# Designed miniproteins, single chains, continued (4): the designs that were tried, part 45

Each design is a single chain, and the fold is of that chain. pLDDT is the mean over its residues in the fold that is shown.

## One batch from the design tools (miniprotein)

Design m13548
Fold by ESMFold2-Fast:
Structure m13548 (fold): chain A 66 residues (1-66)
Amino acid sequence: MKKYTVSAEAPNKEIAEEVKKVLEEAGGEITKFTDTLVGAVFDDEEKAKEAAKRAEELGAKVTVTE
């Protein structure tokens, strides 16, 4: 199965914590969490894209890679 990695760069720790919560609620497995960087892996492309969009709406810079 293809895996989808969502990588988010947050402007501060507060937004990074909110991004982590959004990615976990969308079914992502958190692979990286720092004060500004959050990474998660998804088995579903649509869930990864929806989580990425929500993270961007919180102010994070998000990249989705296959």
Scores: mean pLDDT 81

Design m13549
Fold by ESMFold2-Fast:
Structure m13549 (fold): chain A 74 residues (1-74)
Amino acid sequence: MKEKAISAFQKAIDAAEKGDYETMARYAKLAAEYSKDNDTVRNLAEYARIAAEKGDFETAVKAAQAAIDELNRL
């Protein structure tokens, strides 16, 4: 579960680097699904998805990275 969430967040960041906000939002949503048992990570994933849908690249990447960092601490 944890590894799948991290992989989804990493793919979201990779998509954002290519300017593909639709793909980033999709992977952030998938990461939220994989993180349903961790409210902090799920909230960060939802925040990244919302930012990506608004085209806010900086906020979306920061939220996704914060979620990865939180998962790696557990």
Scores: mean pLDDT 79

Design m13550
Fold by ESMFold2-Fast:
Parts: structure tokens; sequence; C-alpha cells
Structure m13550 (fold): chain A 115 residues (1-115)
């Protein structure tokens, strides 16, 4: 259990960092800021999880965020090769991922207190 959890955290961090570096090399300053927010949001969600069920969901979302950030770096590299629309899509995915993670965690806490 703990080894799988540690591996999931490491995979998410590596994916996020790889995506961040790719985005920083290939896209505008605005897209870099969106990627930074997605990275911070994913790690924040992982660290904020305090209940067993919320922890499991946060790790799954952090893994998905890490994979999305890695794919974002690849899409940003392809955008430099001729598709500026891909850079915009990467920025939108980055911003949306961070917001979605934060929203899901906040929503779960409010639902827990109200229920």
Amino acid sequence: AEKAREEAIREAKRGIEAGKRGLEEAVSKTAKLAAQRAVDGGLGALLAAESPKATEKAYRLAREAGRSARSGGELAAEAVDGREEAAGAVAAIGGGTGAALAGRLAGNEEAEELG
C-alpha cells in the first residue's frame, strides 16, 4: 500500500515537472503561468487530502494531473513545430486541471460539513 502510494506521488511529480519544462520552452508567458498553476494545484490537492477516501481521490487526481502536464509538454513541443492552437489548448488544460482539483477538494469538504 505505502509503496504504491509513494510511487504514485513520484510519478505525479515527475509528470508535472516534465510538462512544466516543456511548456516553459515552447509557449508564451501566459501559458507558462497556467502550467505553473496546474502544477501547484495538483500538488496542493495531494497534500490537502486528510481523510482516507479524499486521500485516495487526491492521489488519483494528482496522477492524472501529472500525466496531463507531461502530455502538455509534448503538445507544447508540437505547437512549436507548427500548431499554435495546441499551445492554447495546453494552457487551457493546465488552468482547468488546477481549478478542477481545487474545486473537487473544496466541494467535498463543504458537502461533508453540510451532510
Scores: mean pLDDT 49

Design m13551
Fold by ESMFold2-Fast:
Structure m13551 (fold): chain A 67 residues (1-67)
Amino acid sequence: SLVDEQLAPLVAEGRLTPAQAAALKGLIEGSGVTDPEKIRRVIEAFLKALEAGLDFNAAIVVASKEL
């Protein structure tokens, strides 16, 4: 899937854990979003939130606002 294509490199680079990638995939696919640019923005918002020191649950909330 497009989501897997965007998430797999981030897991390989160690920027996301497999569990974080699975949760983010579930969020994006559950929303019905298929636009590659919107998927990219959701993933970037999640990563930015984690880099800012937010916990996983808070980062998911931040990412969901981009949907």
Scores: mean pLDDT 84

Design m13552
Fold by ESMFold2-Fast:
Structure m13552 (fold): chain A 108 residues (1-108)
Amino acid sequence: MKSNQELLDEIVKKLNEVEKLVAERMPEMSREERRTAVITLAGLTALYMHAWLLYKLDPNSEVTREILEVALEGVERALELIEKGAPMSEVLRVVDETNKRINEILKK
């Protein structure tokens, strides 16, 4: 089984790849697509901050594990969509769904 630290490290690695690919695509994006890209990156930052803060506060809790797994799944789905050249609106939908799931877990 992967440790919670290993999950957090994978989230960071994949977020860096998402940021790189989005930055590379931005010059060719429409103004509206660039705005959606900025909102998407902000949503990914929020997702990461929830995972990182829970890991720091309670690294071995079941809630922390659930958040790390949901965050990793969300980042992986976002990365796959960007690599396939999907519209930023589709990437934002995945990020918003992931943040909603994280907020629902936190209310347990």
Scores: mean pLDDT 87

Design m13553
Fold by ESMFold2-Fast:
Structure m13553 (fold): chain A 75 residues (1-75)
Amino acid sequence: SKKESIEKGKEGIKKAEEGNFEGAKEFSELGSKFAEKGGLLLSSKSFEKGKKLVEEGSEKKEVIGVLKNGLKLTS
């Protein structure tokens, strides 16, 4: 759902800001799945990209940026 995708996306950003990349990856994946279920396909893709950036060892700022974009796309 949209509400759940927003909540998971926000938690993913918080985990990334804390340097908890395992948590950032988990909540990015959850945000993507809930966004997809809610028909928010662009948000889902942005959260999925956040997950991939964590897997690739990308910088915290890049992970946070794509997750924030995912939240904006829920509007």
Scores: mean pLDDT 83

Design m13554
Fold by ESMFold2-Fast:
Structure m13554 (fold): chain A 55 residues (1-55)
Amino acid sequence: MEKARAAGEAGRRAHEEGLSAEEAARLSGQIYGAPADPGADHTLSTAAAVIAAGA
């Protein structure tokens, strides 16, 4: 469950950086609604964080 919180924060950050609100909402919805497997969840969280930080 803590991964979902971190992923949500990454999604919000990506939205602030200027990523499409639609894409940020999709990522957050996927993680909050149905947490993926440990590997998939990690990938989504990392991708969102890297995109937000990279922007």
Scores: mean pLDDT 57

Design m13555
Fold by ESMFold2-Fast:
Parts: C-alpha cells; structure tokens; sequence
Structure m13555 (fold): chain A 64 residues (1-64)
C-alpha cells in the first residue's frame, strides 16, 4: 500500500472512531490517483455520522 493510501485510511478510521454508529471505515484505491472513502453505519440514523467522518477525514488530509 502506498504511503498516501495508508495515511488516508488511518485518518478516516480515527475520525470514524469519534462518532457513534460508524461500524467500519476505509479507503478503497481505485487507481494510482483515485481513492474512494467508505463508511459502514449501524443504522440509517447513523448515516449523517458516516458522512461527517468522511468529510472530516478529507479536510484533515488536505490540512497536512
């Protein structure tokens, strides 16, 4: 795994761990430059937390 992919995945898991209802989070590598952020939630009510974790992780990575 490339350093970039590892760091993105680590940040997403850290942000997801701060929010209730997010069961699993990860970054899927689609190509050398394309990544997809994924969060698995316990219920539909937790979907906002999944989205919040992804947005927070993206922002944190951009601020590095």
Amino acid sequence: MKEEHELKSKILREEASKLPGVQEAGVAKLSETEFEYVAVVASPEAEPNGKKAIEAAKKKYEEL
Scores: mean pLDDT 76

Design m13556
Fold by ESMFold2-Fast:
Formats: C-alpha cells, sequence, structure tokens
Structure m13556 (fold): chain A 75 residues (1-75)
C-alpha cells in the first residue's frame, strides 16, 4: 500500500491508504468534490489516473503518485 496525504488551506490533514486503483479513484473523487471541481474536470482527472495506471502495467504506486500530483496542483 501507498500512503497519500494532503493538507487543506485551514490546516487539516487528510490521509489515504492506497491499496488498489479503486482506492486511488475514490480518494481522487472525494478530493475533487471537496475542491468544487466541475464535472468535466472530474471526468478528465479520473480518466488521466486510469490512463497512468494502465500505462504503468497496473502499478498502484503510479496511480498514487498521480493522486499526489493532483493534490499538490489543486491544494
Amino acid sequence: SVTVTYTTKDGKVHTYEIKSVQDAIDALREFMEEQGLSVEEQIGRILDLIGVYLESGGDVEAAAEYLKEVFEELS
């Protein structure tokens, strides 16, 4: 498993344990909903995460790294 964390602007820390691509998708959906992203942007980001996972040959760590990049970009 891979641990992914982000800190909100109010100083709260959110921690996710990523054991599967589904865990990464679920964490990404929750984060995007909390950030108020558009439906179009949410779909695009989920497809990008799935693409990274598939291109890596099913590496959960690659999906978790993409999740970290999105958290850093949008937080």
Scores: mean pLDDT 82

Design m13557
Fold by ESMFold2-Fast:
Structure m13557 (fold): chain A 76 residues (1-76)
Amino acid sequence: SAEKEKARKLGIEHARKGGVYYAKGDNKKAAEYFEQAAKDFRKAGDFSTSYRALAMSYGAAGDEKKKEEYLRKYAA
């Protein structure tokens, strides 16, 4: 649907911004953008990519245990 396409495009943009902030060392903004990307990909029905984005959010926030858990979900 057009709504799912819009959600996927937003997810890609939020993930891109998350990566930029992570590269700059702004881990708080990186985590926020990756979390938004995960929600957008979930709305788009892309659960695999949503898990990866959520793992990146937890990683940026310093939650290595949850990062590893969501990376396993992504890889399954």
Scores: mean pLDDT 90

Design m13558
Fold by ESMFold2-Fast:
Structure m13558 (fold): chain A 99 residues (1-99)
Amino acid sequence: FLEEGNKALEAENYSEAVRYYSFALAVDPKNVVALANLAVALTKLGMFDEARRLVEEAEKLGVPDEAYPYLAETYEMLGEHEKAEEYRRKAREAGYPVP
């Protein structure tokens, strides 16, 4: 489900990405990577309030290094530029690509 969601997100099929990430979270509600990627897909669909809730949940669960780029993108799209830059910095320090 996570890999299928990632392919849908890359193809800009945001509704399909939401479906696959939602299935991943139904299997593992603590999958922080799925939470972060779902938040990105939701911001692309203009669902900012739900995206904010998901990144806040990810932060409470503990963010793995691979999720930093997705939190950075979500916060940037939410207009929270300072938080976005903090996560971009953390992603770069951990060796993960950031746009």
Scores: mean pLDDT 82

Design m13559
Fold by ESMFold2-Fast:
Structure m13559 (fold): chain A 66 residues (1-66)
Amino acid sequence: MTDEKIKEASEKRIQEYRDEREQLLNEGKVAQAAGDEAKAQSYLGRAERLDEMIETIKKELRGELG
């Protein structure tokens, strides 16, 4: 049956996006500390997109999206 595999795949994808998001947030902080506001904004914007993807997967896991 596919439900358990879908849940496992979704959980793995959430973890991958969380790891990428943490890396981007750290890079954004480093750029901001260096005074590179444009670079910091780029990294933070990418992290925000990953947050949106994580929330979409969470909604799918709750059965809110079909």
Scores: mean pLDDT 80

Design m13560
Fold by ESMFold2-Fast:
Formats: sequence, C-alpha cells, structure tokens
Structure m13560 (fold): chain A 110 residues (1-110)
Amino acid sequence: SQRERDIELIKRIAPHFATLQSLIDFLNLFYEADTDRDGFLSEEELEKLADVIIEKYDTDGDGKLSREEAINKLGLKQELFDRVDTDGDGYLDREELIALVRELFGPFLK
C-alpha cells in the first residue's frame, strides 16, 4: 500500500536527520517535488528536489549549501554530509546534493 511504502521511506531516511522537525521539513520538500504523487522520484523530480533545497537553505545565494546550512538548517547528520562532500570543501554543490538525495531515496527512485 501507499502508506506502507511511505513508512518504509521514512524508516530509510529518518536515521540521517538530527531532529524530527528537520525530517518533517525534508519530507514536505519531497512531497512537493513528487509532482505525480506516486511516492517515487524521477530524475527530473530528483533534480527539482535538489534545486528546492538549495533555494530554501542557501541563504548567501552562492548555489551551494555550507556545512552549517546542511547540518543546522536542513538537519543532516554529520556522517552523511561527510560522505557526499566528495571534494572536501565544506560545501554541497548541486551535483553533491543530487548524490545525497539519491543515497537517501535509493529504491524509491524511478
């Protein structure tokens, strides 16, 4: 069922968020990006989610999320940030953020 699929998605992503509020905020962004409401992200919806995250949490307008924005505002745990920050510069650019969303959603991607 859709409810069982939603519960499994929440179980998968919840360990990567520091607070219940940050998890809820992220899920609301996901449901906004999931335009066909099927509970999966296409490549276009995945890119849309990454872009919406940048727009909402990139307070300085550089097109990247700083470590402070990703951990303290978006609510990601340190371990996940460090895994997707592949160049080690302390920022998530658009491509690294797309990789983050792919890792979070895994089998929930189309």
Scores: mean pLDDT 75

Design m13561
Fold by ESMFold2-Fast:
Structure m13561 (fold): chain A 85 residues (1-85)
Amino acid sequence: SHLGELLLAKLEELLKEAEELLEKDDSEEIKKIYEEVKKLIKDIIDYINNVAPNIPGEEALKEVEEKLKKIEELLKEAKKIIEEK
């Protein structure tokens, strides 16, 4: 549960970063990345809520880490798009 609270805080930080990027650039490309980030955050929350009462074993942690990595890559792509304008 404590680890779940830390994960939720991390997801909130990633969502805030995505919102700040959208505020800087409201293009269709950035909007699409923002929607993909929101979907991945929802998927992570749904995953942790539907698994064992605590963050499950190593395999489940790896899946969450993979989705977090995907969010970070999407945010990196959004920053690149904005910087190349």
Scores: mean pLDDT 79

Design m13562
Fold by ESMFold2-Fast:
Structure m13562 (fold): chain A 61 residues (1-61)
Amino acid sequence: TPEEIYLKILLFKAVLDSERYLLDKSIQRGKASPEQAAAMKAAIAETEKHIKELEKEYKRL
C-alpha cells in the first residue's frame, strides 16, 4: 500500500543517517582505511539506491 511504502522510505532514511554517522565516526578516529571507507560508502550507496526504488514505486501510485 502507499502508506507502507512511505513508512519504509522513512525507515531507510533513518538507516542512511546511521550509516553516515558511523562513517563519520570512523574517519574522526583516523582508523578508517581507504578500503574500509570505500566499503562503508558502498553500504550507504545501497541504502540510497533502495530509498530511490521505494520513492519510484510510491510515485507510480
Scores: mean pLDDT 82

Design m13563
Fold by ESMFold2-Fast:
Structure m13563 (fold): chain A 56 residues (1-56)
Amino acid sequence: SEKVEQARMLAAQGNYEEAINLLESLPNPNWEELALLYKNMGNWEKAEEYYKKALE
């Protein structure tokens, strides 16, 4: 929960890479949230990959 809130604050500040690193460190991250962050960075391939994981 603390890591999720920290990642969201980092994303709000435009620090997407650090936000992604925090979320990816979780054992069960929110895949849709990760997909959105990669989309905001312009990394459409990674965004699509995580959107597919979110559907599992």
Scores: mean pLDDT 83

Design m13564
Fold by ESMFold2-Fast:
Structure m13564 (fold): chain A 65 residues (1-65)
Amino acid sequence: SPLEEMIRLNERQIELLDEQIKELEEQYKKAEGKQKVQLETKILTYKIMRDSTEFIRERLEEKLA
C-alpha cells in the first residue's frame, strides 16, 4: 500500500540520519574549541530531523493499525 511504502521510506531516512549522527558524535569526541561547538550544533540539528521523521513514521503506522 502507499502508506506502507511511505513508512519504509521514513524508516530508511531514520537509518541514514542515525548513521550520520554516529559519525558526527565520533568527530565530536576528537574535536576541541570552536569545532566542538559547531559539531554540537550540527548533531542537535540532525537529532531534531530524526525525531521529526520518527514522529511522521509513528503517525503513518497508526493509520495502518
Scores: mean pLDDT 89

Design m13565
Fold by ESMFold2-Fast:
Structure m13565 (fold): chain A 91 residues (1-91)
Amino acid sequence: SVKEFKEDLLEKLKKELEEAKKDTSLPEEIKEIIIEALEKMIEVLENAPEDMSEEEIKEKLNKLLKEFQRKFVEELKKLNIDVEIDESPLK
């Protein structure tokens, strides 16, 4: 059922959010992106109308995942550029 799918996914996302908040190995900028992504996915599920299909929920979540994947890649590129700039004074 759509209700069971929604409740299962919501529980998993809330668990991932708590794990992300406890993570001390990630750079703060990357951690913030992951937390924001999880919070937005939870928001989509909580605000989904009762008549919304599992397929429509998955489509909305996939659009969010693609958006945050792009942000994640951009932040990783910034971190890599900063490392390369820091290395230049040592030459």
Scores: mean pLDDT 73

Design m13566
Fold by ESMFold2-Fast:
Structure m13566 (fold): chain A 87 residues (1-87)
Amino acid sequence: MSATLTVVIKAESAEAARKAAEIAEKVLRSSPGVLAVDSTVDEESKTAVVTGYFEDVESAREAGRRAEKAVRETEGVTEVRVGVVPS
């Protein structure tokens, strides 16, 4: 069963949000089972949303754990939330 992974990133600045989104996108694009990745940054709220589409739920969960770790280690990131939904 395919899955959608959503990574929501809050940061201290729009620049930090963009950098964190780029890191998350790279992690997801390099992950096994990835079909597509999309990202949106709201500069005013300093929030980024990175969405990954995966061939199965396990691939999405593993990619989500890797992305969460990498993003949490990014300077200026204040909050990271990760969700996986079967599609």
Scores: mean pLDDT 86

Design m13567
Fold by ESMFold2-Fast:
Structure m13567 (fold): chain A 97 residues (1-97)
Amino acid sequence: TSIPALKEGDKDHILSIAKQSEESAIQLGKDLYYYTFLRRVDLNNLTPYDEFMLGYVASVVGEEALQVIYDVLKNSEDPENQEIAKRIKEALKYAKK
């Protein structure tokens, strides 16, 4: 499964992909990290632009899909997956309301 671009109308589709398998959730997390601004966000020094980008990613992906991806990645022994999980956790704060 590949998601080269995320669209606001695709929340249900993104959630469906995240729920297909653990590997699908990991791949979706990596796609978010590499194909969005998530990897450029400094978690220790959030600028207004970083907060805007986190909110934008959260609005496109949706809370439910981000939670599934986070729950898979946070338990990974892969350091890259752990780093992605931290960024998704931050984005989740902007997905609530």
Scores: mean pLDDT 76

Design m13568
Fold by ESMFold2-Fast:
Structure m13568 (fold): chain A 59 residues (1-59)
Amino acid sequence: MDLEKAVENALKAVEEDKSRATNLAAIHEAEEIYEKSTDKKIQEKAKKVIELAREKAGL
């Protein structure tokens, strides 16, 4: 899976809000995508996933 698809999947998982564990996993995935990506748009999407997932996880 490419980084763009990975960040889209992580965002979808957080939006679906299936569980706290899913949201915590999405934070880790998005952090890895942010560090590995050189594309500013992908980095901004990853940052939004992290922020939303942290809020939903109560962090």
Scores: mean pLDDT 79

Design m13569
Fold by ESMFold2-Fast:
Structure m13569 (fold): chain A 93 residues (1-93)
Amino acid sequence: MKIVFEMVEAKVDVEKGKVTVKIRTSGQVNAVLVSLFDTETGEFVKSMKLVEANPDGTFTFEADIKELKPGDTFDVYASANGHSQKVATIKAK
């Protein structure tokens, strides 16, 4: 079954070294994994930690990124039930 992921919100806090993403999922999901990849190299950067799950089907994830700089770009991937999709590209301000 195809799971649909939507980016609701993304925040990059360079001073705190934090990336926060909020996604909505549809279909039957028990767990969602969110990962960050470098946009230029395609290399895996970080698995994000689930910090909030809401009854409306939204999930908030955070990651601490060492040496986060303005202009850094990340591809956000969400995975559930063996399905993985790029949800968004985010840029540090």
Scores: mean pLDDT 78

Design m13570
Fold by ESMFold2-Fast:
Structure m13570 (fold): chain A 93 residues (1-93)
Amino acid sequence: SALEELKKILDELVAEKAKEEGLDKEKLREKTYELMDLVSKENDAGIKLKERFGEETVKKALEKAKDLDIPRALANVLVELAIEEIKKEKAKE
């Protein structure tokens, strides 16, 4: 299914990006899945992402994913936004 394919891509990206960014893999996975659930429940996911992350952060994530197939583009946006939120949470500690 499309959801199973998206989850597979997300799991692979989470493993790669957690290693690259020095983040906890399980924490990044949980945050990314939370954002996936948010996007799946909203009629306008773009508005909800902008409210949570800010317009500039969402724009940068979209620009990084612009040349990818739709499932991979969505996966990359969700992982990038999850990374930014985790980094902001860590900076407040």
Scores: mean pLDDT 75

Design m13571
Fold by ESMFold2-Fast:
Structure m13571 (fold): chain A 106 residues (1-106)
Amino acid sequence: MKGREGGRRAKEGGERAGRAAREGDPKEGYEGGMKGGQEGARAAAEGGKLDPSEEGGREVGRGGGEAGRRAEEGGRESGDKEAYNGASIGGGSAATAGGMAYGGGK
């Protein structure tokens, strides 16, 4: 995937994590949050690898950051501590992967 696509998929993973936290029961929210965030992190890492340019890294980083925000917001709105934790951890992973893809270019 190109950097921009990787960043977009990372953001979508975070949105999916937030939605799972918000709409699922506590166990499903936790697991959905984790999986969505992990999928976002994977997309960010793949995007950075396939588009090693500085612009590609910036796009991946932007998507990862948005993934983190979207996941945490959905987690907070769920009102459930475990669903929030899953979304927050998953979103944080996506944001970290995005940042590393950007920063790893030197």
Scores: mean pLDDT 63

Design m13572
Fold by ESMFold2-Fast:
Structure m13572 (fold): chain A 62 residues (1-62)
Amino acid sequence: SAVTAVLDATDLPAVVGPAAAEVARAHPERIAEDPQAFFRSLPGVGPVKAGVLARFFTDRLA
């Protein structure tokens, strides 16, 4: 899917840490459904970082 392509091209572990990045890679459909709520639910991801990630993925998937 387009979401998995963006995940493969993104150094997500550098942004959210390896544990949160693994959760994101396991649930690409949840990123497509509600990216901000999903990223905010990840361990260690605050509202500012979740908003930046949601905007990045929304822009790339448009």
Scores: mean pLDDT 78

Design m13573
Fold by ESMFold2-Fast:
Structure m13573 (fold): chain A 63 residues (1-63)
Amino acid sequence: SAAVQAQIAALQQQVLALSAQREALLKKLEETTDPKKREQIQKQIEEIDQQINALLEQIADLA
């Protein structure tokens, strides 16, 4: 249905936005040598990965 397609498109846009944030954090991690700051960035990446996975599962359930 058109409503399902629109919902999937909206979820895909959220995945793209989170993926952009993840790439920015990966770049920051490459530039960071301080162990505590590296741990903080890695934790933020893990949190984004969990959010992306949840959105991808929602897309799969709708497809």
Scores: mean pLDDT 90

Design m13574
Fold by ESMFold2-Fast:
Structure m13574 (fold): chain A 67 residues (1-67)
Amino acid sequence: GENEGLRAFLEGGRYAAQGRYDEAIAALERAKELDPGFAREADRQIAAIRRAQELGVRLTDLPEVVL
């Protein structure tokens, strides 16, 4: 079967790339729920997205690397 956690994680990355940050965070939180192995990486991406939202900038404008 397909790994549902991996699918949610990749979906989160796609939403983030589109600037759809609320949807990106929701997908990354779901990835953590489905596969705790993604928790650390998902948390790092969620933190970067939330900072970008707070500052009103794009992820690429931050010194942080988001995958």
Scores: mean pLDDT 76

Design m13575
Fold by ESMFold2-Fast:
Structure m13575 (fold): chain A 78 residues (1-78)
Amino acid sequence: PMVKLLELALPYIKDEELQKKVREVIEKANSGELTFAEDLRLASEVLGELLKDPEVRKFILDNEEARKYASLFFDVPI
């Protein structure tokens, strides 16, 4: 679910540095290099940075599936 949220948010990220960081997290998760706990931690960190972008935040909050995935990390019932 976290990888799907990151993939869905990726087109809305305008910061090139953050976009690279998100791509790296997706790649590591898909390669199996990360334990579940490490994957969850990195996804949480990246999602925290993503929510600072108004465009990304609006997308996540307006998309029911993305909002469900985000709630797993931030305990944010909207």
Scores: mean pLDDT 68

Design m13576
Fold by ESMFold2-Fast:
Structure m13576 (fold): chain A 88 residues (1-88)
Amino acid sequence: SALAPFQHPEIKRARELIKKLQEELEYIEKVLKIKPPEELVKRAQQVLERYEQLLRDVGLGKIKDPLKEFEKLIKELEEIIKELEELK
């Protein structure tokens, strides 16, 4: 099934972290009214774009080791989220 890779724990974790990243950015900007550093916002945008591209490439069968790529993405997401949480 084409959906089977998307049920994997690493892919689920990446999805949860993407949601948390978006919620943290919205909370900081809209609730706390803090403008995050431009470099941090740019890094967040780049990781969101890589996540969307990775999902597309996995769906098209273009990636030999999708789980390894999601593990790298998870590490970057956790780092960015930590830096955003430090702004609170």
Scores: mean pLDDT 80

Design m13577
Fold by ESMFold2-Fast:
Order: structure tokens, then sequence, then C-alpha cells
Structure m13577 (fold): chain A 96 residues (1-96)
């Protein structure tokens, strides 16, 4: 199991079962590069019913949104079904 404890946001990017293993590896590498640029952390992955679920933790909403945008852009650019789900949103700590 993956824990999002300590992160401001937790998200899962899902690669559809229609995507071949070779294309999944290409997508995973591009997501890993984008996560490194954004500062989001890859927490783990699991295949369930032929779908690959990739978990990311982010300290900020801006980082989480950048990962969501990256996944959506990759889906649009590739034509493959890539979806994203937010699992955790903590309100920002009171910093006025």
Amino acid sequence: SVSFAGYGAGLVITLDSSISDEKREQILRELEERAAEIGARHLGSAEVNGKLNIAYGADTWEQAQAMIDAARELSKKSGYKITVRLLQRRPPSIKE
C-alpha cells in the first residue's frame, strides 16, 4: 500500500489497459522526468485489472496541478487514455 502522509497532495495517474507494455514504459519515463522537474515524488505503482496506477506525492498544490497538467498533455499528445485522480488535498497551513 502507498501512503500519502506528510504530503500536501496525493494523486494517482492511471494508464489504461489498452496501452501496450512498450508504450507504458515510454509514458512512465516521461512522467518520471516531469515529476523530477516539478518536484513531485513517485511513491509507487501497481497494476490492477490490466491498468497501471502510478502514485505521486506533492508538497504543494502547484506541484500537484503541474503533474495533472503533464498527465493530461501526455494523454492529448499520445492519444492514449491516461487519467488522473486526486486522493488527498490538505488545506494550506495558515500562513497569512
Scores: mean pLDDT 78

Design m13578
Fold by ESMFold2-Fast:
Structure m13578 (fold): chain A 68 residues (1-68)
Amino acid sequence: SSEAEALLAKAKAVARAVAEKLAEEYPGAEITIEDVDDTVAVATVKSPKGTFQVTVNALTAEVEVKKL
């Protein structure tokens, strides 16, 4: 449905925004965005100082940041 597509798009936008904000603190950071399923977006921030994963669940509005 259009609502499910909107929720996923919002989750991807949130994941990107959080990843870009995190990348401001880590020079040389590379950001990749991936869909896990229709309701979960993942952004990976890879820098010389460490790799971080941002997970956003569109249904629960939960945002999780993990250092890999």
Scores: mean pLDDT 80

Design m13579
Fold by ESMFold2-Fast:
Structure m13579 (fold): chain A 96 residues (1-96)
Amino acid sequence: MLSREELRERLELTRKQLEETKKFVEEFIKKNNVPEEVKEEIFKKLEETERLLEEVERAVEENAPREEIEALLRRLLESIRELGKLVAEALEKAAA
């Protein structure tokens, strides 16, 4: 099992990756004529993912039970996966 220190390091990497994804999405939307509905869905999913990351970080800092941290991590990873799908669909519709 991951130590809390290893978990903190992985969360820091996840935060960096999410920030890079946000910048990429903002630049992509600015350069391409993305439908408003698609733009709203992507930003809403980004906000949900950011909130989930904050919840995981707080749970780790508060020494929450391992099961709770693992459940939050699964929700975070699923949210990241869904965000990736929305971005891929937007790329397909706008560029090809």
Scores: mean pLDDT 79

Design m13580
Fold by ESMFold2-Fast:
Structure m13580 (fold): chain A 63 residues (1-63)
Amino acid sequence: GDTGAAAGARAGEAAAVKGAASGNEQSLKDGQTASLRGAAATTPEEAAAARAAGIKAMNDSKP
């Protein structure tokens, strides 16, 4: 059971890791930003936005 903030932070971090692994600098930066937003999120809206940004960064880093 994930809290919104924890889920957002994990999604952003996963995106940053995937961006780094695939050599996509934009996805790495977007993932890092999403992870920081997720870690700082205090509302469900902030957590959801961070999670969505993280997932988008992961999708953009696909081969």
Scores: mean pLDDT 68

Design m13581
Fold by ESMFold2-Fast:
Structure m13581 (fold): chain A 99 residues (1-99)
Amino acid sequence: SVEEEIKKLGEWLKKKLEEAKKNPLNKEEAEKLLKEIDEKLEPLIFLTDSLLEKGVSPSLSEEQKREYGIALVHRLVLEEIAHNELNEKRLSEEELLSG
């Protein structure tokens, strides 16, 4: 069900966020994580339209919309962590090449 898919997405994103906070991502792990996030979100991308256009999809409860919204916020934080790791590693490599 859509409800189960939203819950699975939220639980997966929360787990990945906790893992990323505990252990720094390397470049390959950060790139893989960004691809996995895109893959997990693609089947549910239609729900974003339902959240933005309140009332277009009566199949979603307000609680489900809130849960999906929270999952999207966790996704944004996780993507920021991944991008920061990629940027920091690139800067470090550039500094080493300039020294």
Scores: mean pLDDT 67

Design m13582
Fold by ESMFold2-Fast:
Structure m13582 (fold): chain A 103 residues (1-103)
Amino acid sequence: SMAAALEEEEKKNEEFKEKLIEKLKEVVEYILSNFDLSEKEREELEKALKEAIEKIKKSDKEKALETAIEFYEKALSIAPDAPIAAYELSMLRMQLWALKLEK
């Protein structure tokens, strides 16, 4: 039924967003642990993380992907040599491209 299909889609979307948020947190922890950031850079990164998480929670899958991509671009502007952030950015860009092709 249409109602059951919507519930399944909402659950998959929720699980997807939870995985995005968890990965954002992991990448931020990596950057904070491995890079000698100024207090201002740390605060900017933490603020960007909180804003990205809040936007992702309120977004559909496509908008959540776009928000995560924007976050990783900002994280890389603060820590340009963070391999984990560069890898995640590349993966999310490919996922967004694939999603747009399905529409």
Scores: mean pLDDT 84

